# Designs tried in a protein design run: designed miniproteins, single chains, continued (4). Part 3

Each design is a single chain, and the fold is of that chain. pLDDT is the mean over its residues in the fold that is shown.

## One batch from the design tools (miniprotein)

Design m12067
Fold by ESMFold2-Fast:
Structure m12067 (fold): chain A 60 residues (1-60)
Amino acid sequence: GPKLAVATEDVPEVGPAFLGLKKGEKVLILKEVNEDWVLVKSLKTGKTGYVPKSYLEIVE
């Protein structure tokens, strides 16, 4: 199933397909797109977008 992850630092909103996050925000990893990018869903807003994997810590 989707993995729970937490933003380890603020993630900039760099475009409409990308998701901005604040440090400490929780997301579900829906799909691993490649080695560097994941598709996530924000648990705070319900919005879906791409985030660099390096900004996230998997916790579940």
Scores: mean pLDDT 82

Design m12068
Fold by ESMFold2-Fast:
Structure m12068 (fold): chain A 57 residues (1-57)
Amino acid sequence: MLAVAKKDFTARSSNELSFKKGERLEILKDLGPRLVLAKSLETGKEGLVLKSYIEVL
């Protein structure tokens, strides 16, 4: 499932994904009401992403 970042995020722990507004993400797994595991299509990195920071396509 594809998503786009709505704003910049800087990771605060090693398990979180850093991204910029407009960055395209692939949702790999839904982890509950607030979090997904996602992969950046721009950098290839994977990590935890807050659902409030992304728009699902």
Scores: mean pLDDT 84

Design m12069
Fold by ESMFold2-Fast:
Structure m12069 (fold): chain A 60 residues (1-60)
Amino acid sequence: HMKLYKALADFTAQSPEELSFKKGDILEVLGVAEGGLLLVKSLTTGKEGLVPASGLEQIS
């Protein structure tokens, strides 16, 4: 079962390891990283990266 989150706001990556996303993007959670970051795959762009868990809404 996919663990899906919806972005509630735009986010711009601050490092090469982070993923930028737009409000309304759907992100699949692949794992939990250190510092409260999630490793995700954007279902909108197909890209993977680290994102902050804040500003995301779990939808599945």
Scores: mean pLDDT 80

Design m12070
Fold by ESMFold2-Fast:
Structure m12070 (fold): chain A 159 residues (1-159)
Amino acid sequence: ALSPEQQAEVDAIRSLRQPNGGFVFERGTPFDRPLLDVTLYRLARLHELGQLTEEERAVLLRVADIAVERQAPDGGFGLSITRLDPGITGLVLVGLLTAYELTGDERYREAAARLAGWLLSQRHPDGGWGRPGEPPDAFNTEYADRALERARRFGLVPK
C-alpha cells in the first residue's frame, strides 16, 4: 500500500492530466499543449510509485518515441534544437530511462546516454546548471542532478 504522502503525490500528478493523456506543468497556464518533458517525468514518477496504468504506459512510450526523434544533434533537449535547457533535458532523460526499463529497447538507452553526456558537458564550474549563458538556478540544477543520479544506476555516467 502507498503511504498517505505517496497517495497525495499520485493524486496531484493525475490532477494535471489532460484529456489527450499528456500533462501540464501547472494549472492555469495558457498552454493547452501537454509538455513532452513534464509528461515523461510525471509518468516516470507514477512508474517509480508502482502506480503507472497500461493507458499511462502507452502514453509514456509514445511520448518517448517523439523525444528520441526530436533530440538535438548534440544530444541535448529543449524548446527547440537552438534553445536547449538542462532542466528540460533532465526531465526527458528520466522519461527515456523509464521507457528503456519498461521495454528493454536500446534506442531509449542510447538517446538517454546522449542526454546524460550533454548534461555533464553543460555543468557550470560552480557545480550547478543554468540556461545557456545564465548562472546556475535551482530548477535546472535539481532536475539535472536527479536525472544524472538515475543515469548512474544504468551505467550511463561515471560514479
Scores: mean pLDDT 90

Design m12071
Fold by ESMFold2-Fast:
Structure m12071 (fold): chain A 159 residues (1-159)
Amino acid sequence: MVNPEVAEALRIVKEAIEAGKTLDEKTKEALILLYERLRRLALEFGDEFTAELIDRFINRVESEFKLKLPVSVYAAELMWLLHLLIARRSGNREVYRRLALADLDDPEVQEQNLHFFYLLVEVAEGKRSVEEVAKEIAEYLGVPESVALEVLTRFLESS
């Protein structure tokens, strides 16, 4: 069952993206909750490198209000970090290297990551299962479905 705080944070970020908003305090708090949850999950997997990377993106969300970046940039970056964690958890060094070299300023990369962010929102709304979204992410990355499912279930359900 999706954690209610995660479901609400995903909803707040979705509404801000659809409204074309830049960071406000409410959207910042929702994003930081989602990033901190992913950072804790990386530490639970012993992935200190991904946890340190996520911490840098948390500091970016805290400090970059003045750049007037759309909320969609931070949501896309959250999904990219989630994909990196899945790739490291799978032990697939080739998938990890491909993701680590991705141009996050590329509109096609941003659009693809936002697609997966909206799939997490659909899970939080009870419109899709975690298993269906885990399968789609696993197929996209070229990793085992069981690894994507483990990471997504823990990201969505952990206290």
Scores: mean pLDDT 88

Design m12072
Fold by ESMFold2-Fast:
Structure m12072 (fold): chain A 98 residues (1-98)
Amino acid sequence: DPAAQELLRAIARGDVERVKALLAEHPELVNWQDPVDGRTPLHYAIAPPYRDREVSERLALVLLEAGADPTIKDKEGRTALDLAKENRLERVVAAIEA
């Protein structure tokens, strides 16, 4: 729980290296679902449209490499793939659909 909160803060900051370090220490968190919205770290990496596209793509690719499941649905029934398509994160869409 505290480690999950720190992972989400690192994602919110766009801190790719901190995200990598946290996933190495806590690999079980890669598919953790927030009880508020059902979102995974992968959803959080790509959801906000105000986030720098390159940073969002880099975070999402790091999470996918760490074993993030792009098929998990949030409480609105949306997958990470749905959010990546909405935000036109072409590299993330290609990585999920490969």
Scores: mean pLDDT 82

Design m12073
Fold by ESMFold2-Fast:
Structure m12073 (fold): chain A 105 residues (1-105)
Amino acid sequence: MSLGEQLLEAARRGDLERVRELLAQGADVNAADSLGNTPLHLAAAAGHLEVVELLLATPGTDPNAQDIYGFTPYDLALLMGHEEVAELLRRELAARGLPVVRAVP
């Protein structure tokens, strides 16, 4: 299993320490699964606030990455009802001067 595959699984599970270890080993923070989901997508969809925060703090993270359906991590947080994660993503995008990219309904 690649470091990227391990990072995607750790982010999906909310395993903060494993995410940190894998990033320290050189795992690609923007690794994508077959659906185009990055670690940030999976952590946001699952509501793992601390993992989302760690990924956003990692250099090179694309917070507006779109999966094959056009969903961003922000879209997935909203769809799954994770208000704190959605607010963190919105605030971080604003702080970086980036638009809130959203899939339309």
Scores: mean pLDDT 84

Design m12074
Fold by ESMFold2-Fast:
Structure m12074 (fold): chain A 114 residues (1-114)
Amino acid sequence: SEKVEELSKKLLLAAYNGDLEEVKKLLEEGADVNYAVEWADNATALHLAALHTPDSEKGVEIVRLLLEAGADVNAATSSTGATPLHAAKMAGDEKKIKVLLEAGADENAKDKYG
């Protein structure tokens, strides 16, 4: 459905921007939590929430909401094989790292850089 695809694109942006209320609304409206497109490196909302949110507390809550909605904790980008855990480690957000590990993130997963 084009409507689901539009909602899912908005979910990527809301997750990146740390818009907790918009993430919740889009998930309730049926956005695909695992939406990924090749032109965007198959990055998911969970990758973007793990990498970048201006407010760390809202970012952690967005990560939790995406995982509760069935986000693939081990989703890999197409260019490097980076997972949401790699993104959280790059961002240095210890709370996001902990939440992802508790959700079953593979701590031994290697991207193209090791």
Scores: mean pLDDT 84

Design m12075
Fold by ESMFold2-Fast:
Structure m12075 (fold): chain A 95 residues (1-95)
Amino acid sequence: LQKEIDESIKLISESVLRSIAIQHLENGIKALEKGDGEKAKEHAEKGLAAVESLPPSPETRRAAELIREGIRAVEKGDLEKAKRHLEEAIRALRR
């Protein structure tokens, strides 16, 4: 392996997309804390789109599943469960 520059560019792109995903999920959690399920769902869907734009990995697959579970919890009116799933997704992305 002699292509460190290409690897660095990929890692920087991953870091930016991961940061965007985390920001959307944090905004979703803030919306849930205010009781705004519709706004929380919008932010979670944007976070999911950012995660799905990342290269496939066990980490990104786990985060995507947790975000989908959070969105489903919002749709069922379980804002507390939704908050827990989004917090777990952020933890998976930050690990």
Scores: mean pLDDT 83

Design m12076
Fold by ESMFold2-Fast:
Structure m12076 (fold): chain A 90 residues (1-90)
Amino acid sequence: MSEKSLELLRAAQEGDIEKVKELIEKGADVNAVNPESGATALHLAAANGNIEIVKLLIEYGADVNAKTKDGKTAKDIARELGNEEIVKLL
C-alpha cells in the first residue's frame, strides 16, 4: 500500500475532510483498503457518520459495493449505526 493511501484511511477515520480531499487530489487510491480490516475510506467515513467525507469519496469514484473482511458494505455500516442520510447516499 502507498503511504498516501494509508494517510487517506487515517484522514477518513479522523474526519479530516480537507486532508481527505488533498490526498485524493495528490493521487491517493480512493479505493485503498486497510490490510487488517479490509475497510476503505468510505467504510471509515460511514462508521464515523461523516456525511461530507462520504459525499466527497463517492464524487471521486469510491466503490460503494466494497466489503470489509466481515462482509459489510459502507451502506451496511451506516444502517447498523442509524445514519439514514448516509444510507440514502449509498
Scores: mean pLDDT 84

Design m12077
Fold by ESMFold2-Fast:
Structure m12077 (fold): chain A 82 residues (1-82)
Amino acid sequence: GLSTEEKLAAFGLFDKDGDGKISLAELRETLKSLGLNWSDEEIQAIIKAADKDGDGVIDWGEWLQWAETPEGEALLEKIVAH
């Protein structure tokens, strides 16, 4: 599994303004910029899984909870490997 440091490093790739929150637009843009060939539907599914309170923003707590799911851990391992 991923360490807390690796999860924080991955979060930091998306949290460009350092406010401890990732907007849906930032997540979408960053995933596309990593050269990962995901559809808008796949990106939306990731966002839906991570954004558990439905506020349209992913905070550090939601990120950690999502990262503990099998899908979240597999995706974060792929992101951290880049």
Scores: mean pLDDT 70

Design m12078
Fold by ESMFold2-Fast:
Order: structure tokens, then sequence, then C-alpha cells
Structure m12078 (fold): chain A 60 residues (1-60)
């Protein structure tokens, strides 16, 4: 399932598997990994990684 989402706040990756985002950056959610994380691809940078669900909101 692929959903368009937007970062609601800046996020700095804490591990190599995570993706850093800036507030307002659009991402494509490719997979829900667990209760807290999704696998997302930044539409700005093309980079892919894990992002906490709490920093994203779905865009219609």
Amino acid sequence: MELLAEAVEDYTAKTPEELSLKKGEEVLIKEVVDEYYVLAKSLKTGKEGLVPKRVLKEVK
C-alpha cells in the first residue's frame, strides 16, 4: 500500500535504517513496519528509510 504523507515536524535519523525529514517534506509510505514505524521514501531526496508514524500525516 502506497500513501502520500507529509512530515509535521523535523526528524533526524538516529540509525542508518532511518530517514531524516524536514517539516513539510512529502513522503510516500511504502509499508507499515510496526506500531511505531513506516518505511517511507522522500519525494524531495528520493531516499528511503524508516520514519516514526508520529511525525507523519496522510495527505489526501
Scores: mean pLDDT 81

Design m12079
Fold by ESMFold2-Fast:
Structure m12079 (fold): chain A 56 residues (1-56)
Amino acid sequence: MKAVALEDFEDESGDYLSFKKGDVLEVLEELGEDFLVAEKDGKRGLVPTRYVEVIE
């Protein structure tokens, strides 16, 4: 399952995945309504769902 970033997001803590608008992320798990676990370029992290659109 894939998601497309709607906005740039940069994480300063290391708990979240950083990405740029238009990036395609591989969704690994959905953690309720607010968060996903996703992977990009071998890095994994939390992604706030409001910043991405999940695509099939």
Scores: mean pLDDT 80

Design m12080
Fold by ESMFold2-Fast:
Structure m12080 (fold): chain A 97 residues (1-97)
Amino acid sequence: TLELFEAIGNRDLEKVRKLLEEGADVNGTVKIGDLEYSPLHLAAAAGDLETVEILLEYGADVNIKDSAGNTPLDLAKENDAPQEVIDLLLKNGADEN
């Protein structure tokens, strides 16, 4: 899981896929400051469309909540992510309310 977060931060898409194929927990969390985030939270906040797509392909929970109660869609909107990221999350069942 920690190695997965490092690969996401580096935008190493091949490493992200390899780690998920090797059984990395796609819904695992990492503590950053006072909050715990899943891989999908960080990819959505970063506006990284390709990483969001990979994480959803491997079973990321589109409505997963961080320790503050925010979903990946909430973080995408708060961080002014590209509309394509928001659209992809909504298409995969993200709740707007």
Scores: mean pLDDT 85

Design m12081
Fold by ESMFold2-Fast:
Structure m12081 (fold): chain A 66 residues (1-66)
Amino acid sequence: DDYELAFKFFDRDGDGKISYEELKEVFERMGLTGDVEGYFKRADKDGDGYIDFDEFKEWLDEQNRA
């Protein structure tokens, strides 16, 4: 499951939550320079400062819709 693998890659703590700092760190580690805030806002639909697996999966599903 690509979603599960991607989520685990972002979720270093394995607690089922991705913080803004975790997402930013992954972008930096991968050498990606982009709108991290924009990506986070898109995924964090509740605006609580965390992305859970369900929100992450929904966000990726939206990005996969060509």
Scores: mean pLDDT 68

Design m12082
Fold by ESMFold2-Fast:
Structure m12082 (fold): chain A 153 residues (1-153)
Amino acid sequence: SPLGRELLEAAAKGDLERVKELLKQGADVNAADSFGTTPLHLAALNGHLEIVELLLENGADVNAADKLGLTPLHLAARNGHLEIVELLLENGADVNAKDKLGRTPLHLAAANGHLEIVELLLKNGADPEAKDKYGRTPKDLALQHGHKEIAEL
C-alpha cells in the first residue's frame, strides 16, 4: 500500500515523527517490500534505535526474515548497532536464526569485528560452533577478516 511504502522509507531515513504519523494512520507495521524487507529491518540496519523501539511497541515481528533469510538481528549485528542488538534480544529475537547461507548473527558480528556484540550474543546463547553453508564458524570468519581479538575469545 502507499502507507506501507512510506513507512519503509521513513524507517530507513530515521524519520521518527513520520513513522508515528503513518502508524496512527493505520500503516501496517509489518509492511514488506518485494524482497521481504520490513520497517524493522531498515531501522535495525541503519541504527535508528527509537524507531526500532516504536515498531516493536506497535507489534513488529522481531523475527521477520527477508528473501535472503536475514532478520533484523542479523542486520544490527552486521552493522555494529549494539543497543539495537540488545533491544531485539530483549524482545525475543532468535539469537541463532540462520540466513540462506547458514549464517547466524554471531557469524556477521564476528566477520565485521564487533567485539561487544559478539560478547553480548554469546551471553544470550549464541552457538559459537554454528557452521555456515561453507563449514565456517564465527571464529573462522573473524580470523579470515583479521579480527584476532574476537578469534581469541
Scores: mean pLDDT 95

Design m12083
Fold by ESMFold2-Fast:
Structure m12083 (fold): chain A 84 residues (1-84)
Amino acid sequence: SKEVILRLIALILDIIGDLLETTDPEVKALLEEALKLLRELLKNPTEEALQRAIERLEELLARSTNPEAKAILTRYIEELRALL
C-alpha cells in the first residue's frame, strides 16, 4: 500500500538522520547496513520481504555488543513490525 511505502521512506530518513548524528564507527556501519536493507525492501515491499528485512535486522541486533547500536536497531525492528 502507499501508506507502507511512505512509512518506509520516513524510516529511511530517520536512519539517514541517525547516520548524520553518530560519530561511532560501529554504529555507522550498522546504520549503513540497515539503510541498504530498507532500500532493497522499498523496491518490492511485500509482506514476505518486510518479514525477511525484520529477520536480518534481528540478526544484526544479536551480533551487536554496542548498546547505542542495539537501542537504534530495536527501534527500527519495532517500526517495521508495526507495518505487518
Scores: mean pLDDT 85

Design m12084
Fold by ESMFold2-Fast:
Structure m12084 (fold): chain A 78 residues (1-78)
Amino acid sequence: GPVHSRTFQNSTVHDILQIVAQRNGVPLSSLTFVCGLDLSKSLPFVTQYYETDEDFLKRLLQAEGCKVPENLSELLHA
């Protein structure tokens, strides 16, 4: 997919996933199946800097201790 630069301040994981899901035209439910993390956890500062939504989500999920699914690319295109 295309590369993007975005900054999220005081956003929950849920808010970030919702924005990425909407941007890729997929329902949020397809992404909430990814790792079962506490989606209400507030993150003070998260930056996506010239990276694809897939690469950004992979990095975010790994930083939060979640497993990245092998079919993440397919989930973003569902």
Scores: mean pLDDT 72

Design m12085
Fold by ESMFold2-Fast:
Structure m12085 (fold): chain A 108 residues (1-108)
Amino acid sequence: SSSLGKKLLEAAAAGQLDEVKLLIANGADVNAKDKYGRTALHSAAIEGHLDVVKYLIEEAKADINATDKGGNNALYLAVLFGQTDVVKYLENYMRENKIKPIKPKSVS
């Protein structure tokens, strides 16, 4: 598939910041989801690509609280995959911008 959304998720997972910027400039939906409900922000957070995470949130206005099919947001996925710098960035950004984290549906 040559979908811009699919290419955006692949570029974000690979940490290809310039490609992420180009795809968004060419009309890729920043909140596009794959078959698991994962966005580019989820993929970048899992892989620890802090520069891509920052760009998606601050410039591209990605939904920081978007959840995958498991109910997991970017913060939870960054914690699960041990991406300490991404965790610290997301927690600080949410606090400073008064954004309430969404609780994962899988955690009571």
Scores: mean pLDDT 84

Design m12086
Fold by ESMFold2-Fast:
Structure m12086 (fold): chain A 60 residues (1-60)
Amino acid sequence: MKGLYRALVDYEPLTEEDLPIKEGDILEVLEELPDGRILAKSLKTGKTGLVPKSFVERIS
């Protein structure tokens, strides 16, 4: 289910596939991966990338 999520922490990218986030950023979740990561789009920057699911919470 597509929904809006909020970043709970700041996260700096380790690879080009990672999404940089700041605490409070709003994300659209595009896909959940079996390893505990999500593919998300930042509504602030328009970029897509991978984030640990534990770093975000669903808000809608």
Scores: mean pLDDT 79

Design m12087
Fold by ESMFold2-Fast:
Structure m12087 (fold): chain A 120 residues (1-120)
Amino acid sequence: SMLEESLRKGLRLFPGGDTSHLSEKERELLNAAAGGDVEKVEELLKEGADVNAKDSLGLTPLHLAAAFGHKEIVELLLSVPGVDVNAKDIYGLTPLDLARLMGHEEIVELLESVPGIDLS
């Protein structure tokens, strides 16, 4: 079924994609977003880390924060000018898709309220 396929795709987020092509700062940002380290995300963004950095699976910090239920990090990332709220991973999944898949209702509501969000 499509639901089983989507769940299988979601489970492939663990442990995440390869980041060897990224700078150390972008790698730290992806790890902090996945791990719920709010203070580290704030520090790295202030240091100019690319908010739209992608691992080898096409996952951005916003994908990881949404998938792992880190609402405060989602709010931080959404405050950054130029954040791509509609970024697609290699499976065509957006941060909103991952929040829905993982059942993070507050993050779903937050993302659906963003101007320009793709609801399809």
Scores: mean pLDDT 80

Design m12088
Fold by ESMFold2-Fast:
Structure m12088 (fold): chain A 88 residues (1-88)
Amino acid sequence: FELAKRGDVEGVRAALAAGADVNAADELGNTPLHLAARVGHLDVVRLLLEAGADVNAKTKAGFTPLDLAKEAGHEEVVELLLKNGAEE
């Protein structure tokens, strides 16, 4: 989680290679994809999607990664999520 939030691409890659669940959710329902999308770490977003992240996962508040990227104004992340099947 913190690796995705920090934009540590190689740390995320190493964690996934070690068997980390790409879709693991924190206590608020945030997946790594939610955190990377909210902060705008495009390279981490791309890596997580390639690893099978659920592009339409919802937090406990009902937010998708697309919702968080739009709220934060990260247009390039919004475009990448839409290209990977994110629903509006």
Scores: mean pLDDT 81

Design m12089
Fold by ESMFold2-Fast:
Order: sequence, then structure tokens, then C-alpha cells
Structure m12089 (fold): chain A 58 residues (1-58)
Amino acid sequence: MLAVAVKDFYNPNPAFLNLKKGEKVEVLKVVNDDFVLVKSLETGREGYVGKSYLEEIK
């Protein structure tokens, strides 16, 4: 599933992927109610992102 960041996401923990508003990601796995594992389409990096920071794109 493709998604776009609707706002900036930042977490200093290296397990998390920092995103700028407008960055596109591929959702790889829903981990829990709060977080998803994604891959950045811009950089190819993988990490966790807050689920509420993403909106699905078709």
C-alpha cells in the first residue's frame, strides 16, 4: 500500500523513519494500533512511523 506523510514525523530512535510532509512511503506491515513499518520511496530506508501521520494514496 502506498501512503503519503500528512505532517512531519520525527523520532530520534533509529528504529523510526523520519518523514517530511509530502514524502511517499510503501506500507510493509501494520505493527500495532499506533505504528506501521514503512519503506521510503525517496531514500529506500525502512523504519517505523506513527500510523496517524500517513494517508493512503491510490
Scores: mean pLDDT 82

Design m12090
Fold by ESMFold2-Fast:
Structure m12090 (fold): chain A 64 residues (1-64)
Amino acid sequence: MTEKEKETARLVGYVLRAIGAELDGNYEEAIKDYEQALEIAKRMGDEKTAEFLEKRINELKEKL
């Protein structure tokens, strides 16, 4: 498995965890998990995924 494949798997894992937290109404945990995914997306140079995650984090912060 390449380094990019490993980072992608980690990013997906954090996103899935964040979605689970959102469904449970745990917005603080969801934000934390999305922020971890955002760090990975930025390291990978995936600007589109990073923008999506930043938007989602901001939307969730409005619910706190």
Scores: mean pLDDT 84

Design m12091
Fold by ESMFold2-Fast:
Structure m12091 (fold): chain A 105 residues (1-105)
Amino acid sequence: SVAEVNAKDSNGETPLHKAARAGDTYEVAILLLEGADVNAKDDNGRTPLHLAAEAGHLETVRLLLSNGADVNAKDDNGRTPLDLAREAGHEEVVKLLLENGADPK
């Protein structure tokens, strides 16, 4: 149900945050079809896109962006998905984010 799909744990994470961090693109697709909020923020202000980008999950990043993920969302430290991908050295994710309107600053 929509209520369960958007339920937050003790860290403010939804199932979509966890699937995105894991790079489970199939589960991400199912959760989005079931009404998951693509831009939900955890207790650190991080979206699923932040977590997928930091982990380097290229296809998960692509799927989140195609479903309306805010490419320039800032966490509580002012960091974007692009910042996290760059820090982690995920060059293909950096390129994909820039191609989808990420601010390079």
Scores: mean pLDDT 90

Design m12092
Fold by ESMFold2-Fast:
Structure m12092 (fold): chain A 68 residues (1-68)
Amino acid sequence: SMEENIDKVVEVIKEMVEQGQEEAALQFFEEFAKSLSKEEIEYLLKRLSKFVSEDLYKRMKEIAEKVL
């Protein structure tokens, strides 16, 4: 399902961030977001907002706006 696929992506991004690989996390987010609808991107961002820093979340939102 969409939720199961997004949850898997969330866990990958979380691990990258916890390992200090923020640029890799942003690249992974951008590539995945290109394959998603607006509604799916909004759901992904909502999930990510729970564990990423405000600065990283802002950068992710900027990427999402660029790919929409």
Scores: mean pLDDT 83

Design m12093
Fold by ESMFold2-Fast:
Structure m12093 (fold): chain A 101 residues (1-101)
Amino acid sequence: ARVSSPLAYAAYAGHLEVVKLLLEHGADVNPTSSRGLDALAGYAYVGDLEKVKELIEQGADVNAATPFGLTPLEAAKAAGHEEIVELLLSHGADPDFVSPV
């Protein structure tokens, strides 16, 4: 199930702003931790292309879902950041539009 409720998106958006604030104050952005995964999706959602690039280069899994079931690609699509969508796809992000099995 890749459908997130509007409430889950709203709660997640608040969490992403907290993650961004913590990152601005030098918090650990380990891309393999849940906080690091939230950071990648967070920067994808807010449209920070440079930070998305940094996290991918540091080994962030572009296909990893957050605890809210949101991938970085879904976050970028939801916010309409086409440049970040393209960047994520170029680094192996799996789009929801996989061929029918």
Scores: mean pLDDT 59

Design m12094
Fold by ESMFold2-Fast:
Structure m12094 (fold): chain A 64 residues (1-64)
Amino acid sequence: MELYEVTALKDLGPSLPGVLGMKKGEKVLLSDVRIDEHGHLHGVRVDDGERVMVGVDFVSYRKV
C-alpha cells in the first residue's frame, strides 16, 4: 500500500466531517491518495481509517 506524508503549510480548520483539520506543521499519513480536478487531495487517514480531503495548495505531500 502506498503511503503519503501530508504536512500542513498553514492552520486548517474548523474541521468538517471528511475535511482535514490540521495545525501548521502537523503531519498525517494517508493511504489511497489522489488529487481531483478541483485541486483537492483525497486520502484515507491511517490513524482512524477516515476518508479526508484538503486543498492541495494548503499542504506539502510526499510518498513514504
Scores: mean pLDDT 79

Design m12095
Fold by ESMFold2-Fast:
Structure m12095 (fold): chain A 119 residues (1-119)
Amino acid sequence: SDDVKAANMQDEDGYTWLHRALESGNLEAAQLALDRLEADVAAGLGDVNAQDKYGRTPLHIAAEKASEETATLAVTRLVALGADVNAKDNDGRTPLDLAKEAGREKTVKLLLELGADPN
């Protein structure tokens, strides 16, 4: 019953269902969580830029941890929903910084095409 409240609500550590789905690396889980976020944003209930305890948005997690396929889907959909491509975590890192650190060349290119600051 508590799982019904989990859609895009932040836990005590600031994690949403989408943070968890993107961290899993599972494309289907990411698609379902993004569909839920899109519905919640349209209803004025979702925050596409929700930050966890480390200041990380869903876009940070997608850039760092997702496979190239999942990252392409998640980055594209999150930016279309108004995600801040230049959001900084508590360490001052952007999604682009995390994608570079993770060696995700296709995600780096996609983030730059979507307006990420290369500096």
Scores: mean pLDDT 80

Design m12096
Fold by ESMFold2-Fast:
Structure m12096 (fold): chain A 123 residues (1-123)
Amino acid sequence: MLPERYRGLSDEEIRELLLEQDINGRTGLHVAAERGSLEGVRELIATATRLGILDELVNAQDNNGRTPLHLAAEAGHLEVVRALIEEGGADVRARDDQGRTPLDLAREAGHEEVARLLEEAEA
């Protein structure tokens, strides 16, 4: 379902808004993932899926090369990490500007359950 703020916008305008990056190179999905907003993450995934931009949105990199999955993993948001992988199809092997994967960031931060989920997703 589209969030209320997208009401009255064209599909093209909604795509532009979803892919818009702030001063740090972060999309709304980066922000939702870092904050652990499971509902926000799911709404953005559903909207991006409908608009055919899911892969582009979930794998977008900020100014440090970090995807939404990197930020969720570093913050320890287990259910957001799960949603990004299972519903978003996020690239679990994506590397930031320092060559770190989401798994590396989860391990460095001590988020054991997130690290386990990411290890399973890498197979």
Scores: mean pLDDT 89

Design m12097
Fold by ESMFold2-Fast:
Structure m12097 (fold): chain A 68 residues (1-68)
Amino acid sequence: LSELEKKILGTLFKEGRPLSARELAEKLGVSVGTVRRHLRRLEEKGLIERVRGGRYRITEKGLEYLRK
C-alpha cells in the first residue's frame, strides 16, 4: 500500500465510523479527488467497503493489513 492508503485505513480505524471522501480529505490534508482515487483502489482490494450514504468503512481484511 502507498503511504496515503495506509493513512486512510488508519484514519478509518481510529474514527471507528464510516467516513466520506470529503471527511478523509479534510483529516489528511489532501484533495477530495486524490482521496477518491485511493478509496477506489482500496475498495478493489477489499480493504474498505462502501456503506449507506456514500461513506466508506474498513473491512476485516483492511484491519489485518493495517495491524502488520
Scores: mean pLDDT 85

Design m12098
Fold by ESMFold2-Fast:
Structure m12098 (fold): chain A 61 residues (1-61)
Amino acid sequence: MVGQVATVLEDFTAPTADQLSLEAGEKVTITSVVDDTWVEATSLSTGQTGLVPVNLLKVVG
């Protein structure tokens, strides 16, 4: 859900500049739902925004 905080489940190295590289255990805020596979999220650690696979995220709450 947009505006929710999610925890990253495993390390992800972005293969393209449009995607966000993340470390397992990092927290992100979901800013937009692109489709059933991808969300746009902002890292709480770095403030960077990018596309993240939904299956790597565990929503908190």
Scores: mean pLDDT 78

Design m12099
Fold by ESMFold2-Fast:
Order: C-alpha cells, then structure tokens, then sequence
Structure m12099 (fold): chain A 61 residues (1-61)
C-alpha cells in the first residue's frame, strides 16, 4: 500500500481525534516518511496512524 502526501493529509483530516493545522499534518507526514521520497508505504502509513490516533501526551486517567 502506497499513499501520496495528499492522500495521507486527507486521511488525517478525516480521522484525526483533534483538529490539526496543515503545518502539524505536514510535520507528522514528514516524520512518518522515513524514506523521504514523498510517499508513504504500508509501514510508514501504519506509523502515521499510530502517531495521529495514539497517545501523544501520556497522562494517567
């Protein structure tokens, strides 16, 4: 599975639990784009999903 940056941005905007700016989305995509080729493979996209949907600030309940 390969996604363009535009497809990744669309997914994040649709599925993010909080509203994110274009700059924040771009930074997350750049962090997940390990190869730096401007596309996300399956593993890179899975990492991006975990960052977007995970616990960015670990606080106890």
Amino acid sequence: MKLTREEAKAWIRENAPVPLSDAEIGAMILGADVDGDGTLDEAEFELLKRVVLGEPVPDPP
Scores: mean pLDDT 69

